# Designs tried in a protein design run: designed miniproteins, single chains, continued (2). Part 100

Each design is a single chain, and the fold is of that chain. pLDDT is the mean over its residues in the fold that is shown.

## One batch from the design tools (miniprotein)

Design m7453
Fold by ESMFold2-Fast:
Structure m7453 (fold): chain A 117 residues (1-117)
Amino acid sequence: AVPRRPIEVSADRAVVITPSNADEVYEDLSLVLTPEAREAVRKAAELAKKHNIVAGAVADSPEQTARLLAEAAEEAVKNNKPYAVRLADDPSLTPEQRAALRARLEEGLKAVYEAEK
């Protein structure tokens, strides 16, 4: 079997859960997460599959990414939105850089959501 590479997590790259990839994202992140953080990703995966939403998160740690993915999925469901993104508070980014990153991620998530239809 070909070794499966874990999903790369960094401050400049979003981890994205879709209805089609939810189980794979959960499996890959579970290789690097604490049991508590795995539960957050499991919740995000279930919400994505149940409500046909896309959730994205950008953070410096896998555990923070897991928490933000769950929060993004819950935000999408609560606000009846097809996609949502959450960004960790990064003091190295200016407000303008943070706004630009968020806008790019929202455009990317919209494209991913449209491809999932």
Scores: mean pLDDT 74

Design m7454
Fold by ESMFold2-Fast:
Structure m7454 (fold): chain A 95 residues (1-95)
Amino acid sequence: LTPEQERDYDRALALMAASVSKLTIEHIEKHGDLSDPVVQEALKLLREAERKFRAAVEALDAGRVDEAQRLMEEALRLMKEANKLIEEAKEKGKL
């Protein structure tokens, strides 16, 4: 791939991940027990992940590829932690 194609691909992945994070947040807000601490922490992590994916898109658009890669890695870590909490909340009947 050319550097331009690689950037476009990474940008598309970051936008998709931000959209998935937003959809997951909306689902939890509609169906989750928002008073449960596990649900609250999952929402916090997902909101941080969405912000970082969107920041990665902005960094890519600015040519700041190394910053974008770091932001995407941090966001993916946050999503993994959030997914574990979502699974716990489902097992507890809180989502």
Scores: mean pLDDT 89

Design m7455
Fold by ESMFold2-Fast:
Structure m7455 (fold): chain A 58 residues (1-58)
Amino acid sequence: MELIKEMAEKGGKVGRHGALERARQRGLPPPSAAELEAAAEKGGKLGEENALVALERQ
């Protein structure tokens, strides 16, 4: 439902931002666009899964 969609979108945004910040703190070059998209997709999936688990075990 809406909660699951929102958690997925939030996770994706956090994953992308986290990848950029991590590279910056380590003095590495910025991640490629493909790597940022992969991180966003991974974060979104994790957010969706966490929302589903919370709903199942409420």
Scores: mean pLDDT 72

Design m7456
Fold by ESMFold2-Fast:
Structure m7456 (fold): chain A 65 residues (1-65)
Amino acid sequence: SEIDKLQEELDKYIEKSKNPEEVRKAVQEAVDEALSSDFTSPEEYRQKLLEALKKAVEKAKELSK
């Protein structure tokens, strides 16, 4: 699934980071922020989750050094 692919990409960038724990924290904050907005349907939740994971992957990629 798309969620599984994004999760796999995220794990790869975290693994390659010098500070995996700091990257995980930054990623978690980004996901929490995206999912903090109101949603009224499972479909809306899924779309927000996908968007949050995409942003998390980009953030992890930027923080990987």
Scores: mean pLDDT 74

Design m7457
Fold by ESMFold2-Fast:
Structure m7457 (fold): chain A 56 residues (1-56)
Amino acid sequence: STALEPWVRYVARELEKAGVPREEAEAVARQIGEAVRDLSDLGAVLARLTAPYVPV
């Protein structure tokens, strides 16, 4: 959905910063975007994604 596109892009970029290969980062970002569709666990998903990718 259009509402998820910016989040998928953001997640993929953050995964690449953490050293995840672009192909894998895109696949994972899409899976996360689909999982967040109900928005019930959006906060938990974002917290999990940001925790391992702290600024270096």
Scores: mean pLDDT 69

Design m7458
Fold by ESMFold2-Fast:
Order: C-alpha cells, then sequence, then structure tokens
Structure m7458 (fold): chain A 80 residues (1-80)
C-alpha cells in the first residue's frame, strides 16, 4: 500500500539520520571541521522535519527522497 511504502521510506530515512549523527560524533571526536559537523546536524534536523510533514500528508515521498539524497551526499563528502 502507499502507506506501507511511505513507512519503509521513513525507516530508511531514520537509519540514515542515525548514520549521519554517528559520522558527526566521530568527526567532532577527531577534531574535524566544525562547519562540516554543523552541516550534518542541520541536515539531520531538516530530514526529521520532512519526515514529520510526510507523516501528516504535508510532504510528498519524493520530498523525503530528495532530503535522503542530500544527507547521503553530505555523509560521503564528510567521509572523504
Amino acid sequence: SPQEQLQRLIREAERLRREALAVARQLEAQGGDPQTVLQLLVEVIALGATILLAERGAASPDEVRAEIERLRALIQQARA
């Protein structure tokens, strides 16, 4: 169902948010760039807000996917 598809997407987004937080904590512990840590945290919050809106029918699954792609790209940049 569309609701089951959305719930799977939200679970993927929440896993990615946890990964991003772990990356941010590791970078901070290693004395990494504070700006990169802040960018990861801001995007985790943005994805969280989009999930909340999607659960209320106020954001599309495509908007959730777009935020997932943004956070994924930022994680890859942070790990480089």
Scores: mean pLDDT 88

Design m7459
Fold by ESMFold2-Fast:
Structure m7459 (fold): chain A 85 residues (1-85)
Amino acid sequence: SHMDYLKEAQRMIEETEERMQREVDRMLEEGKSLEEIRMRVRSMVTAAEMEAGRRLPPSMWASVQDQIQKVADKIMEETEKKLKS
């Protein structure tokens, strides 16, 4: 149902944010460069967008992809601030 897809979309976005933040934090602890972190985050965005395309109806793709990108942008902005401090 549409309600089941809304729950799935919300879960995917939340799980993507948690995994992305955890991966970035680990990479920062390992001394990875901002460039390496950007590449990893971009890869995670692509994987999440592909998964959304497989599991969700086309009417939801643009909204979910936009939310995933906003999550990535926020994480990268905070990461850049940490590395430039």
Scores: mean pLDDT 88

Design m7460
Fold by ESMFold2-Fast:
Structure m7460 (fold): chain A 95 residues (1-95)
Amino acid sequence: MMENKGEDEIIAPNGNRIRVEVEAELLDDGRLRLRVIARNEETGYQEEEEIEIPQDEDYATVLIYIPDLNTRIQVRIRFEITEDGLEIEVESKVL
């Protein structure tokens, strides 16, 4: 099965470090399943979103709200199927 993982790290307005982890899996029907995890590294609190992307899309944007930081983050995920398998890029920002 083609799978890949991506990571990013951003700083919340209060100075807490937020780790973003993305797990991507290419499904048998050509859809991509993405699991996005945002973790407050100071407290261990995490939020998770799971989405499926149609075969005709090459990117996804996920919004995650972290209540203990009162912070919204935007996670942009770009994907490409190459000869080396499933490639992903993860880019996050605080809103």
Scores: mean pLDDT 81

Design m7461
Fold by ESMFold2-Fast:
Formats: sequence, C-alpha cells, structure tokens
Structure m7461 (fold): chain A 85 residues (1-85)
Amino acid sequence: YNEKLMKEIQQFGKEWEYLKKLARNSTDEKEKEELYKKMEAISERAEQLARSLDLPQKSRERLVEAAGNNPKQAYALLTQGKLPV
C-alpha cells in the first residue's frame, strides 16, 4: 500500500520538475502562470497522497509539508529514511 503511494508521489515529483523547467524557459507570462498553476495542482495531489500514507503522525505531517513545497523532496524523505521513526 505505502509502496504504491510512494511511487505515485515520485511520478508527481518528476512531472513537477518538468513543468518547473518549462516555466523557467518560457518568455510568455501567461504561459508561466498556467505552468505554475499546474505545479500547484500536482503539489496539492501529492499532499493528499502523503496524508493517506499509513505512517506515524509526525512523519505524515513532515511528508505533507514537503509534498506541498516539492513532491520530489517528499519522495526523497520516504526513500532515504530521513523521516523520524
């Protein structure tokens, strides 16, 4: 169960970084706004998945915070054992 959710968070992280690169290279302000909105939606979805993980409350709270800021970082915390046990 947790492994499946972790993989989904990883996929969101990869998509988020891809969109970030597109936003950085775009010269169109409207295009940048749309890309940032998509990034925000991905972060919100990653937060929802993090909240659904069967983890201790403290670890879950840390993951939710990381997912909201950067879904790739949330996945790194899960896989590198940097969460409080």
Scores: mean pLDDT 74

Design m7462
Fold by ESMFold2-Fast:
Structure m7462 (fold): chain A 85 residues (1-85)
Amino acid sequence: SLSEDEKMNRAAGLVLGKTIAETDELVRNELKDMTPEQAIEKVTKIAVEEAERLSKELGLSEKQTQEIIESARDVARALVEQALE
């Protein structure tokens, strides 16, 4: 059985990986047809949905689930803003 910290680290790593892949896909195929805010909104939605899915899969508490969702929002915004530079 994983510790609570190990579960949080796995969730964070998987959310980061998914968010990087989706940002890369958006940059290659969609960025020219989007505003920066639309790009941020799209990737944030994907990152949050992945965070919610993993929280349920790993059996995270409500507090831990909220923490990983907020982290997912921050990561998505940062990655999209960096890609738009």
Scores: mean pLDDT 85

Design m7463
Fold by ESMFold2-Fast:
Formats: C-alpha cells, structure tokens, sequence
Structure m7463 (fold): chain A 65 residues (1-65)
C-alpha cells in the first residue's frame, strides 16, 4: 500500500518494512515496521530537512505503538 505522508513523501508498506520515497518514486529510506529502526538510508547526507523530519516522525510513532 502506498500512502502520502507529506507534500513530497510517499510511504509504501512491503512485508515487514516501510519504504519512504520522494513524490517522483526515488527511494529515501527503509524502516523496520516492528521496531521503528532505520534499516537503510539512501544518500542520507543529501536528504532534505522536511523529508528527514517525516521519516523520523514515523520511526518515533512506530516505537511508541
């Protein structure tokens, strides 16, 4: 399932992982759905602050659920 979680960020659920993508489909990060931990980062030094904030917010949400 693909879901828009911000103006330029899409979230896709694949098995036990959440894949975050920019609006054009470029992969940004992968997060473990069970733990909320970041499993993979795609060019983390070049991710913009808005995208990073959305990914961190989702990670924290999973950790408190």
Amino acid sequence: MVEEVGPNVLKETKGNTLIFKSKDGTKLAEIDKETGRILKEYNPEKINGEEAAIIVAESLRLMVE
Scores: mean pLDDT 73

Design m7464
Fold by ESMFold2-Fast:
Structure m7464 (fold): chain A 82 residues (1-82)
Amino acid sequence: KLYKPSDPLMALLRSSGATKDEFSADELQELWGKYVIDNKLLSPDGKTLDLSGTPLQELLGVDTVSFDSPLLNDVVASNLTQ
């Protein structure tokens, strides 16, 4: 099954090197992981993501979020297939 991201999510994925318009769930997970690593968003203790100055700050409306928060999955899901 392929997913088409919303315009805000596409802008984020393109910043991590995405060139496609549709992605599998595995491809989305890989691009998300790459975005987090390349932008050094994960804190050293693995507990928080720092979203300051990223497109994710606008998309989520927060500067930081707990890594184990369901908010990340819910926001990503709501920005797919719309």
Scores: mean pLDDT 68

Design m7465
Fold by ESMFold2-Fast:
Structure m7465 (fold): chain A 93 residues (1-93)
Amino acid sequence: MEEELRERLRRIAREVIDLVEEILRKEGTPEEEIERLREEAERALEDNLSTSDVATLERMIRQAEYSLEVLKKKINDEAALQAEIAAALAAHA
């Protein structure tokens, strides 16, 4: 159970980190800054994974799931916006 919670937290948190990197790259953030932020996030994740408190792990999982939902929405909204821009440009060609 505890190990299952740690694996779940790690999986969700890694997905959040990957999506944040994708967003930062699309926004033109320098690769050196993205790498630095990734290292900080990975370090924070490993620190959090060191806990054996089930309630803390469950709270962190809920927070990570919420962050993932917000980031997925942002990416979907950006994809929709890019499609709208492409359609508008095609209409003026």
Scores: mean pLDDT 75

Design m7466
Fold by ESMFold2-Fast:
Structure m7466 (fold): chain A 80 residues (1-80)
Amino acid sequence: SEVDKLIEELEELKEEIRAVAEDPSLSLEEKIARIRELVARIQELLAEFLKLKPSKEQLERVNQILREMEEILKAFRAAA
C-alpha cells in the first residue's frame, strides 16, 4: 500500500541519518547540513502519512521509527 511504502521510506531515511552521523569522512558542519535536509524530507513524508488516515498499527510503527531517530540525533548531539 502507499502507507506501507511511506513507512519503508521513513525507515530508510532514519538509517541514512545514522550513516551520516557515523561517517568519519564528513566534517561536523557537513553532517549538520545533511541531517537538516534529511529531517526536512522526513517532515514532508510525515505530513503525507497523516493525510492518509493511517491505522493504529501503522501509527505505532511510525512512532517507533521517530523514537529511534530521536535517539540517533540525541547521540549525535552528545558526541559533537
Scores: mean pLDDT 87

Design m7467
Fold by ESMFold2-Fast:
Structure m7467 (fold): chain A 76 residues (1-76)
Amino acid sequence: MLSDEEVQQMIAHVEALVEAVLNDPSLTPEQKAEMLDKVIDELRALVAQYPEVAPKLQPVIDKLEARRAELKAQAE
């Protein structure tokens, strides 16, 4: 079981990782979108394994999916 504190720590870690990826000038929008895809897949797998965390993780997943879509649109 994941505690609420563990979920909050995971969200903070994911947000920091995403920020680092988005602010990396060596990465193309295409590469940033691919890295976000991997993070989204890992979060979705976690929700599937621990459905109780879905209310806290789903907003994060939704934000990342929107950001990924923007990056893919810019990758032309």
Scores: mean pLDDT 80

Design m7468
Fold by ESMFold2-Fast:
Formats: sequence, C-alpha cells, structure tokens
Structure m7468 (fold): chain A 57 residues (1-57)
Amino acid sequence: SLEELAGLAAEGDREAAARLGEAVGLSPQKAMQAAGDGLLAGHDARGALRAVEAASE
C-alpha cells in the first residue's frame, strides 16, 4: 500500500521512496524527505503519506 511505502521511505528505504515517488509524481529524494517530515510531525505512516501527497501538489 502507499501508506506502507511512505512508512518505509520515511525510514530511509530508497526502493520504497522510488515506488512512492513514481505513484505521486515526485523524485525519490523528495518523496523520502516529505515522508520523513510527515512521520516526524504525525509519528505514523499515515502522517508520512499525507505529507508526500501534499508535496506532490
């Protein structure tokens, strides 16, 4: 799921960040950064995904 990919990307998984970025139209680096920021703010994978979706807009 995208939520699982966001959680993994937030923890530094480059493969998950690449797949997540492809799904939402971000580079892997931007997807990983947004997911990390979202995880820190929301302390969960849902927060990570919401930050990535916001960054893609």
Scores: mean pLDDT 76

Design m7469
Fold by ESMFold2-Fast:
Structure m7469 (fold): chain A 75 residues (1-75)
Amino acid sequence: SPLEEELRELLKDDPELEEEVLRALEILSEIKDEKEAELLIEQLAEVLKSKGVPEEKVKRIEALLREYWKEHQKK
């Protein structure tokens, strides 16, 4: 997936955070409630910030996670 490739590139310097974000994508694909999806995305963003990921990268990752969730809501 182009979205997953972009996430891997954004986190290429931290493979542990890359694995955590990819796991979040799997969880996000199972979430049907928008508020629950936003909560997961916001919690992950705070984890990334606490681990020293630059704010610009965190914002891009949040945008990609929101896009991924929206695409998985299409019937």
Scores: mean pLDDT 81

Design m7470
Fold by ESMFold2-Fast:
Structure m7470 (fold): chain A 78 residues (1-78)
Amino acid sequence: SEEQKKKEKERRIELVREIGDALRAMIDSVYKIELKNIEKLPEEERQKRLEELQTSYADALANLDKAVKEEIERIEKE
């Protein structure tokens, strides 16, 4: 009973981690595409767009890390 509950929690935590990894890969993919698009812009526009992209990327990763952590903590507390 207790051992079965632990195994079920471990499986759910593993799924959360796998989803997190997949979402991170998508964020990284979008970042790389946007970075290449920014390189094609006029010099005056590139700096501003790069700063906006870096901020959005950092925020997306921080939000993902927080969401994964909170879901794992919720599962562990059950």
Scores: mean pLDDT 88

Design m7471
Fold by ESMFold2-Fast:
Structure m7471 (fold): chain A 58 residues (1-58)
Amino acid sequence: SAVEQIAKELGYSLSDARNLVFALDVAKTLENAKAIAERLGLSLSREQIRKAKEILDK
């Protein structure tokens, strides 16, 4: 459900939202999560990664 919520709230595809959730799960910092997500093909701002983390933690 977090993947679906992130896709809906941030305007990503389900595949992009899954990649972002994976990045947030394996990274120790939001900066590392952003770098991992960008390597997986996502273009996102610091604010978008932060919002995704907030959704994931609920």
Scores: mean pLDDT 79

Design m7472
Fold by ESMFold2-Fast:
Structure m7472 (fold): chain A 67 residues (1-67)
Amino acid sequence: EELLEKFRELLLKAGLSQETVDRIVEAIKNNDKEKLIEIIKSLTEEQRDAVFEALAEVMRLEVEKKK
């Protein structure tokens, strides 16, 4: 959950709307692949890049926290 909060912060900072960020986070929490794909398809290239950058950062933080 802490990493999901960091992910949300990064997306908001990158200019995504609160509504879009909440939908992405909810889809991830629910393992709802269909909804996640729909959201990604609706994003602009810039927004999708922001999502991938935020995921990379969160994954890096998670690895550091585990070790």
Scores: mean pLDDT 77

Design m7473
Fold by ESMFold2-Fast:
Structure m7473 (fold): chain A 82 residues (1-82)
Amino acid sequence: MTEEEFEKKSEEIAEEFARNLEEAKRALAEELGIPEELITPEKLIEYLRKQIEKAKPKAKDEKTVELLLKTVELAEKKIKEM
C-alpha cells in the first residue's frame, strides 16, 4: 500500500467519523430527549457501539460494519487526546 493510499483512507475515515459523530449525536439527543450540546463523547461512543452491534447481523455488507467500527475507534482516540 502506498503512503498516498494510506493518507486517502485516513481522510475518508475522518470524514466518515465527523459525519457519523454529528448524526449519532443528533439521534442520541432525540432518543434521550436532551439538547445535542449535552451529549458527551463517551455517551456518543457507547451509542455508536450499540448501533454497530444491532446492525452487524442485518448489515448488507461487511464493509459498512468495518467503517462504523473504525469511526468508533477514531472517536475514542480523539477523546483520549483531549
Scores: mean pLDDT 65

Design m7474
Fold by ESMFold2-Fast:
Structure m7474 (fold): chain A 70 residues (1-70)
Amino acid sequence: AVADTVKVAEELSKEFGIKVEWYPSAAEAPAPGPDELIVSFSKPATEEQIRTAVLAAKEAGKTKLHLISP
């Protein structure tokens, strides 16, 4: 559910120190800056997928993740 996705993103953001911003579609997401990563899912993202995206952003030295998930 959307609420579950947002909650998981907030918890992982606190755990890894990466700011996670959720968007329901690519049209609503801003263009990523140099310290930002954008990850898009065609279906509702699982906790494992969100965790993997946050870890990838952290390892790449990014400070923010734009998560696109319906």
Scores: mean pLDDT 76

Design m7475
Fold by ESMFold2-Fast:
Structure m7475 (fold): chain A 90 residues (1-90)
Amino acid sequence: MLEELIEEAARNLEEAGMPELAEIVRREGRELLENLDKYDREVAELSARALKLEAEALVAEKQGKLEEAERLREEARELLAKAKALADAL
């Protein structure tokens, strides 16, 4: 799907007499595809891990373990911040 769109765009540029731009589009498009798949998987994993820590913090809080709950929430915030940074790079 995305690979086909990149190739169609490059072909249209070649037909328009801009073969150098077509080569740039093909090169940049391949890098985008490779990075997108990697970042999507990492973002999903970090977000899921953060949600698990938030759930553990709620359990710890109910058990009166306030320091443990605070530590878990801080760890979850760090993971969410990392996930947001990676998502913003997509």
Scores: mean pLDDT 70

Design m7476
Fold by ESMFold2-Fast:
Structure m7476 (fold): chain A 98 residues (1-98)
Amino acid sequence: SVTITLPASVTVPAGSSATVTVTVTNTGDKAVTVTVRVFNSDGEVVAEASATVAPGQSKTITVTIENLKAGETYRVLAVAVDADGRLVGRAEGTVTAT
């Protein structure tokens, strides 16, 4: 019972920075660790942020992508895992530079 919300698609000018806001709500009885990773088209991690969200908490996690390349599409993946390493939440979005 973890809800992760992020923008499905964001378009920004090339050479700028984009900040992606991820909201996590944990209505479960266990703490979860949420990791947000941004991948370039080569599958390389170019930005990362993480937070632990306690039972009954909501947290906002921000990740900033700098120096966006023209024509590049970046994949944003948020993954929530519990203390046992079980996947309990996942959300994806994209950031495209034009």
Scores: mean pLDDT 85

Design m7477
Fold by ESMFold2-Fast:
Structure m7477 (fold): chain A 89 residues (1-89)
Amino acid sequence: MKFAEVSIEEDGRVVASAQAKIEGDKAKVALHVREEARGKGYGLRVAKELAKIVREEFGAKRLEIEVGKDNKRAIEIAEKAGIEPILVE
């Protein structure tokens, strides 16, 4: 299994990250943005950069991320980054 990560740091601390676990043509994505770093577009930025890396460098054709059904912002980020939102409770 292959692994990829994109992160943004402020003052030497990771404030946003996107991670992928890659098996064959499929990548499972996780996204995290620290509370103090929200509203700056970092989540969309790391998600887009990760999606590009896993498609171009790892050959992933299917990218998925689990997001809460009521987490409208996370769903929007996933769709804009070309990652399929898998809605969970």
Scores: mean pLDDT 82

Design m7478
Fold by ESMFold2-Fast:
Structure m7478 (fold): chain A 85 residues (1-85)
Amino acid sequence: GSTTTKTVEGDADEAIKAIREAYEEALKNGSTVTIEIESEDGEKFTVTLGPDKEEALRAANEAIEKAGELAQKSGKVKVTITLTK
């Protein structure tokens, strides 16, 4: 398999977009996706989107909620996405 890592740093909208794109790639390829969200305040949140569609959707929604929360608190978040095919 191949592993691809991408990093997006920005506001809530940019972080949420990156997370949604990661979820769509997971669905398209059956890939495992690890999403790490880090705020400028040093708060971290990590989720893994597995091959189960319902679990992946739940994890993606949790990541979206957390990215929005952290971006509201600190203004910017860093999202690191690792896709394993």
Scores: mean pLDDT 81

Design m7479
Fold by ESMFold2-Fast:
Structure m7479 (fold): chain A 91 residues (1-91)
Amino acid sequence: MSDGDRRTSQLTLQRGQRLYNQLRDNGNRLISLSSDDSDLVSRVQGLLDRGQQSYQQARQYALQGDSSRAADQLRGLDRLRQQIQDLLDSV
């Protein structure tokens, strides 16, 4: 792996970690605020599970040097983060 490829992978991993941490923290907060709404809790848990999968796939692709597929997974992760943020803002 070249220094440029290594740098790109590191930046992708750092971005993925930030997005996943935001997703997890906002999702856990939303579950805590909405613990009496089992349907909403179930929906948020589903979004967290998909976010974890997208983060793991992004990390795997980044470590393989596949920056394009890693970026695609991070776009999916960011959309899931936004969905949880929108739900949190509605509570």
Scores: mean pLDDT 83

Design m7480
Fold by ESMFold2-Fast:
Structure m7480 (fold): chain A 65 residues (1-65)
Amino acid sequence: SSHHRRLGERHRRLGLEHERRGDLRLAGQHYLEASRHYRRSGDLESAEEFRERAVRLLQEADRRG
């Protein structure tokens, strides 16, 4: 679905913006949404990439407080 691909790209950009600002929890949440939308669009490679990135950032956010 082109709709889900566009939503995945939007959440990817939001995740990157929050990651650049050091807001790792919001970045991870947006990357999880990007992963879900990429999966629904059939882009399984991007779905897995952003799921893994989200998990790493959320774990780091929890470690920092």
Scores: mean pLDDT 89

Design m7481
Fold by ESMFold2-Fast:
Structure m7481 (fold): chain A 108 residues (1-108)
Amino acid sequence: MMEEKLELIRKAIERALELRKNKDYETLAEGQELVAQGKLEEAAEKGGLSLITYIANNLSEKEELEELLKFLEEEVEKLKKSKEPVAQEVAEQLETHIKRLKELLEKL
């Protein structure tokens, strides 16, 4: 369900912020590898933001993609209001996923 997917992305964002603040780049790299394996819940716990693209590629309905886009744009706005350097890093990564999601919507 979409709500479960958005909650998973929210968890991944929170963990990415925490791990980057702590300079735990090894755990962040593990999160990316877990996304490649389709282990999305474990990837979210390790800040694997690549799960956003994985989720987007598996959404079948335009309405679901639009809901995901709106969610990500709201999360980026919140992060950009933070003066923390790690929040800006995560915002930039999310903006890359937003661009990809807009490309997917344009093809529908």
Scores: mean pLDDT 85

Design m7482
Fold by ESMFold2-Fast:
Structure m7482 (fold): chain A 85 residues (1-85)
Amino acid sequence: MSDEEIIEIGEKFVELAEKDPLLAGEIAKEVMEKEKLSVEEVRDLAFFLGKAARTKSEEAIEEAKKVAEKYEKAFKTFKELVEKK
């Protein structure tokens, strides 16, 4: 995954969470159900993606990439749902 992809997906999620928090919550729930993640794991993924999008710092992007790679299937599902919204 690229730095640009991490930032773009993070920005889309932040915008979605601000504009439609109910839909953002439904996306998080669907990722949890499909990938068998805990609430804490989905929250961490969303947090680091959002941090990378807000700060655009190299360190935040690398942290987000590590979390996305740790939960690769969840990140792919999250990306698809955020893009299709």
Scores: mean pLDDT 80

Design m7483
Fold by ESMFold2-Fast:
Structure m7483 (fold): chain A 86 residues (1-86)
Amino acid sequence: SAAAELAGLEAGLRELLAELERLRDRYGTPVHARAVELAAEVVARAPGMSVEEAMRALALLGNIVLALREDAPEAEIRALLAELEA
C-alpha cells in the first residue's frame, strides 16, 4: 500500500539523517552542519509527503551522504544541498 511504502521511505530518511549526524559529530565542518539541518527539515515534513516527494528526498539525501563519505569536492556537496533546498 502507499501508506506502507511511505512508512518505509520515512524510515530511510531517518537513517540518512542519523548517518549525517554521525558525520557532523566526527568532522564538524559547516557543510556537515548544514546537511544535518536540511535533512532534519526533510524528516520533519516527511509525514506530509507523497511517495514521489519522499523518494526524491531519499535519493538527494543518499547522494549527499555518499558525497560526504567519498570526500567529494565541497562545490559538489554544496550543489546537492542547494538542490535539496529548492
Scores: mean pLDDT 86

Design m7484
Fold by ESMFold2-Fast:
Structure m7484 (fold): chain A 83 residues (1-83)
Amino acid sequence: ELLELAEKLEPIDPALAQALRDAAELLANPELVPEAARPHVEEAARYLAEAGKAALAGDWEKAREYRNKALAALQQAGAAAEA
């Protein structure tokens, strides 16, 4: 689903499309992510998917809200990986 969503978003928001592809790659290869960071990466992927769906619907405010939540989850993943 993330890769299909990224393909649809490429002409609209290439940066969000790339973030969805990056998240899909990390979820497909969990060994690349420290165990403590995995739940946060999964949460970020869920928020990026919601941001993408909102963007496709033209709800830019909701897309921004979910994008911010995804960034917060990625920040938590980084902190967990350093611990």
Scores: mean pLDDT 80

Design m7485
Fold by ESMFold2-Fast:
Structure m7485 (fold): chain A 90 residues (1-90)
Amino acid sequence: SKEEILEELIKEVEKALEELKKLNADEDLITQIEKMKETLEKVKNASKEHVIEVLKQIKEALEELAKETGLPILEELAKKVGEKIKELEK
């Protein structure tokens, strides 16, 4: 379901945050990823179409952050978001 996909993605973001904190990543980066998690939690009751739009924005932001920082974890997270978008579009 849409709700299960969002819950799985929230858990993936939480795991990424824990790893970024262990790596002593920049506070601004951590704050941006935390805001993405909050956005995912806020859209749990939104329409499927709205959730897809939000996930596309999060994916784009993660891809930009991955290019800027060179951190593989952000590229992996962006890929995971992309997989969940495709799953929702079925």
Scores: mean pLDDT 86

Design m7486
Fold by ESMFold2-Fast:
Structure m7486 (fold): chain A 84 residues (1-84)
Amino acid sequence: SNLEKAIELAKEAIKKIEKGELTPEEALKKMMEILKLLEDKKAILKAIGGILSVIGYMIMGDEEKAIKVALDSFKTVLKILEEK
């Protein structure tokens, strides 16, 4: 299902970020892939907010904040999808 795929992608993205294996650009691409699979309005809104924040920090050249916001966004989306 789309829900199971979104959960799997979010878990993989979190794991890769925590290992230092994802750039902000790669995290942004993963969040956009997850967004296409989302049906939950709260999860969609949080994913969009995360995407915009990552883009904002990337434009500012703050890659550390970009990746931190990406991680926080993946965790928030995952929590919404797993809790209800």
Scores: mean pLDDT 85

Design m7487
Fold by ESMFold2-Fast:
Structure m7487 (fold): chain A 99 residues (1-99)
Amino acid sequence: MGPLELLRRALAATDLSPEERAELEARIAAGEARAIARLQTEYGLSEEEAREILTGSFERAIELAERRGLPQELIEALRRARDQVPAMVAAFEAALAAR
């Protein structure tokens, strides 16, 4: 599972009206575009590499970050996020089941 997939699962678990969901999905898409541009500008990544970090698995994002020599703080943040994914997914599933 990757960062963008995790965010979309969180959105699906949230009790939102169709209008609120559409607005948040638009904000996610705009955020994805800004994050790609920022990764390119701040870390010298290609568009393809930046997209892989956001849309690929956390494991692929960590591998790419290590290969490119990105800041250790960013790599550790990705590892922490990956390690939290099972607990976050369980929380999202519990929230959906409680409705």
Scores: mean pLDDT 75

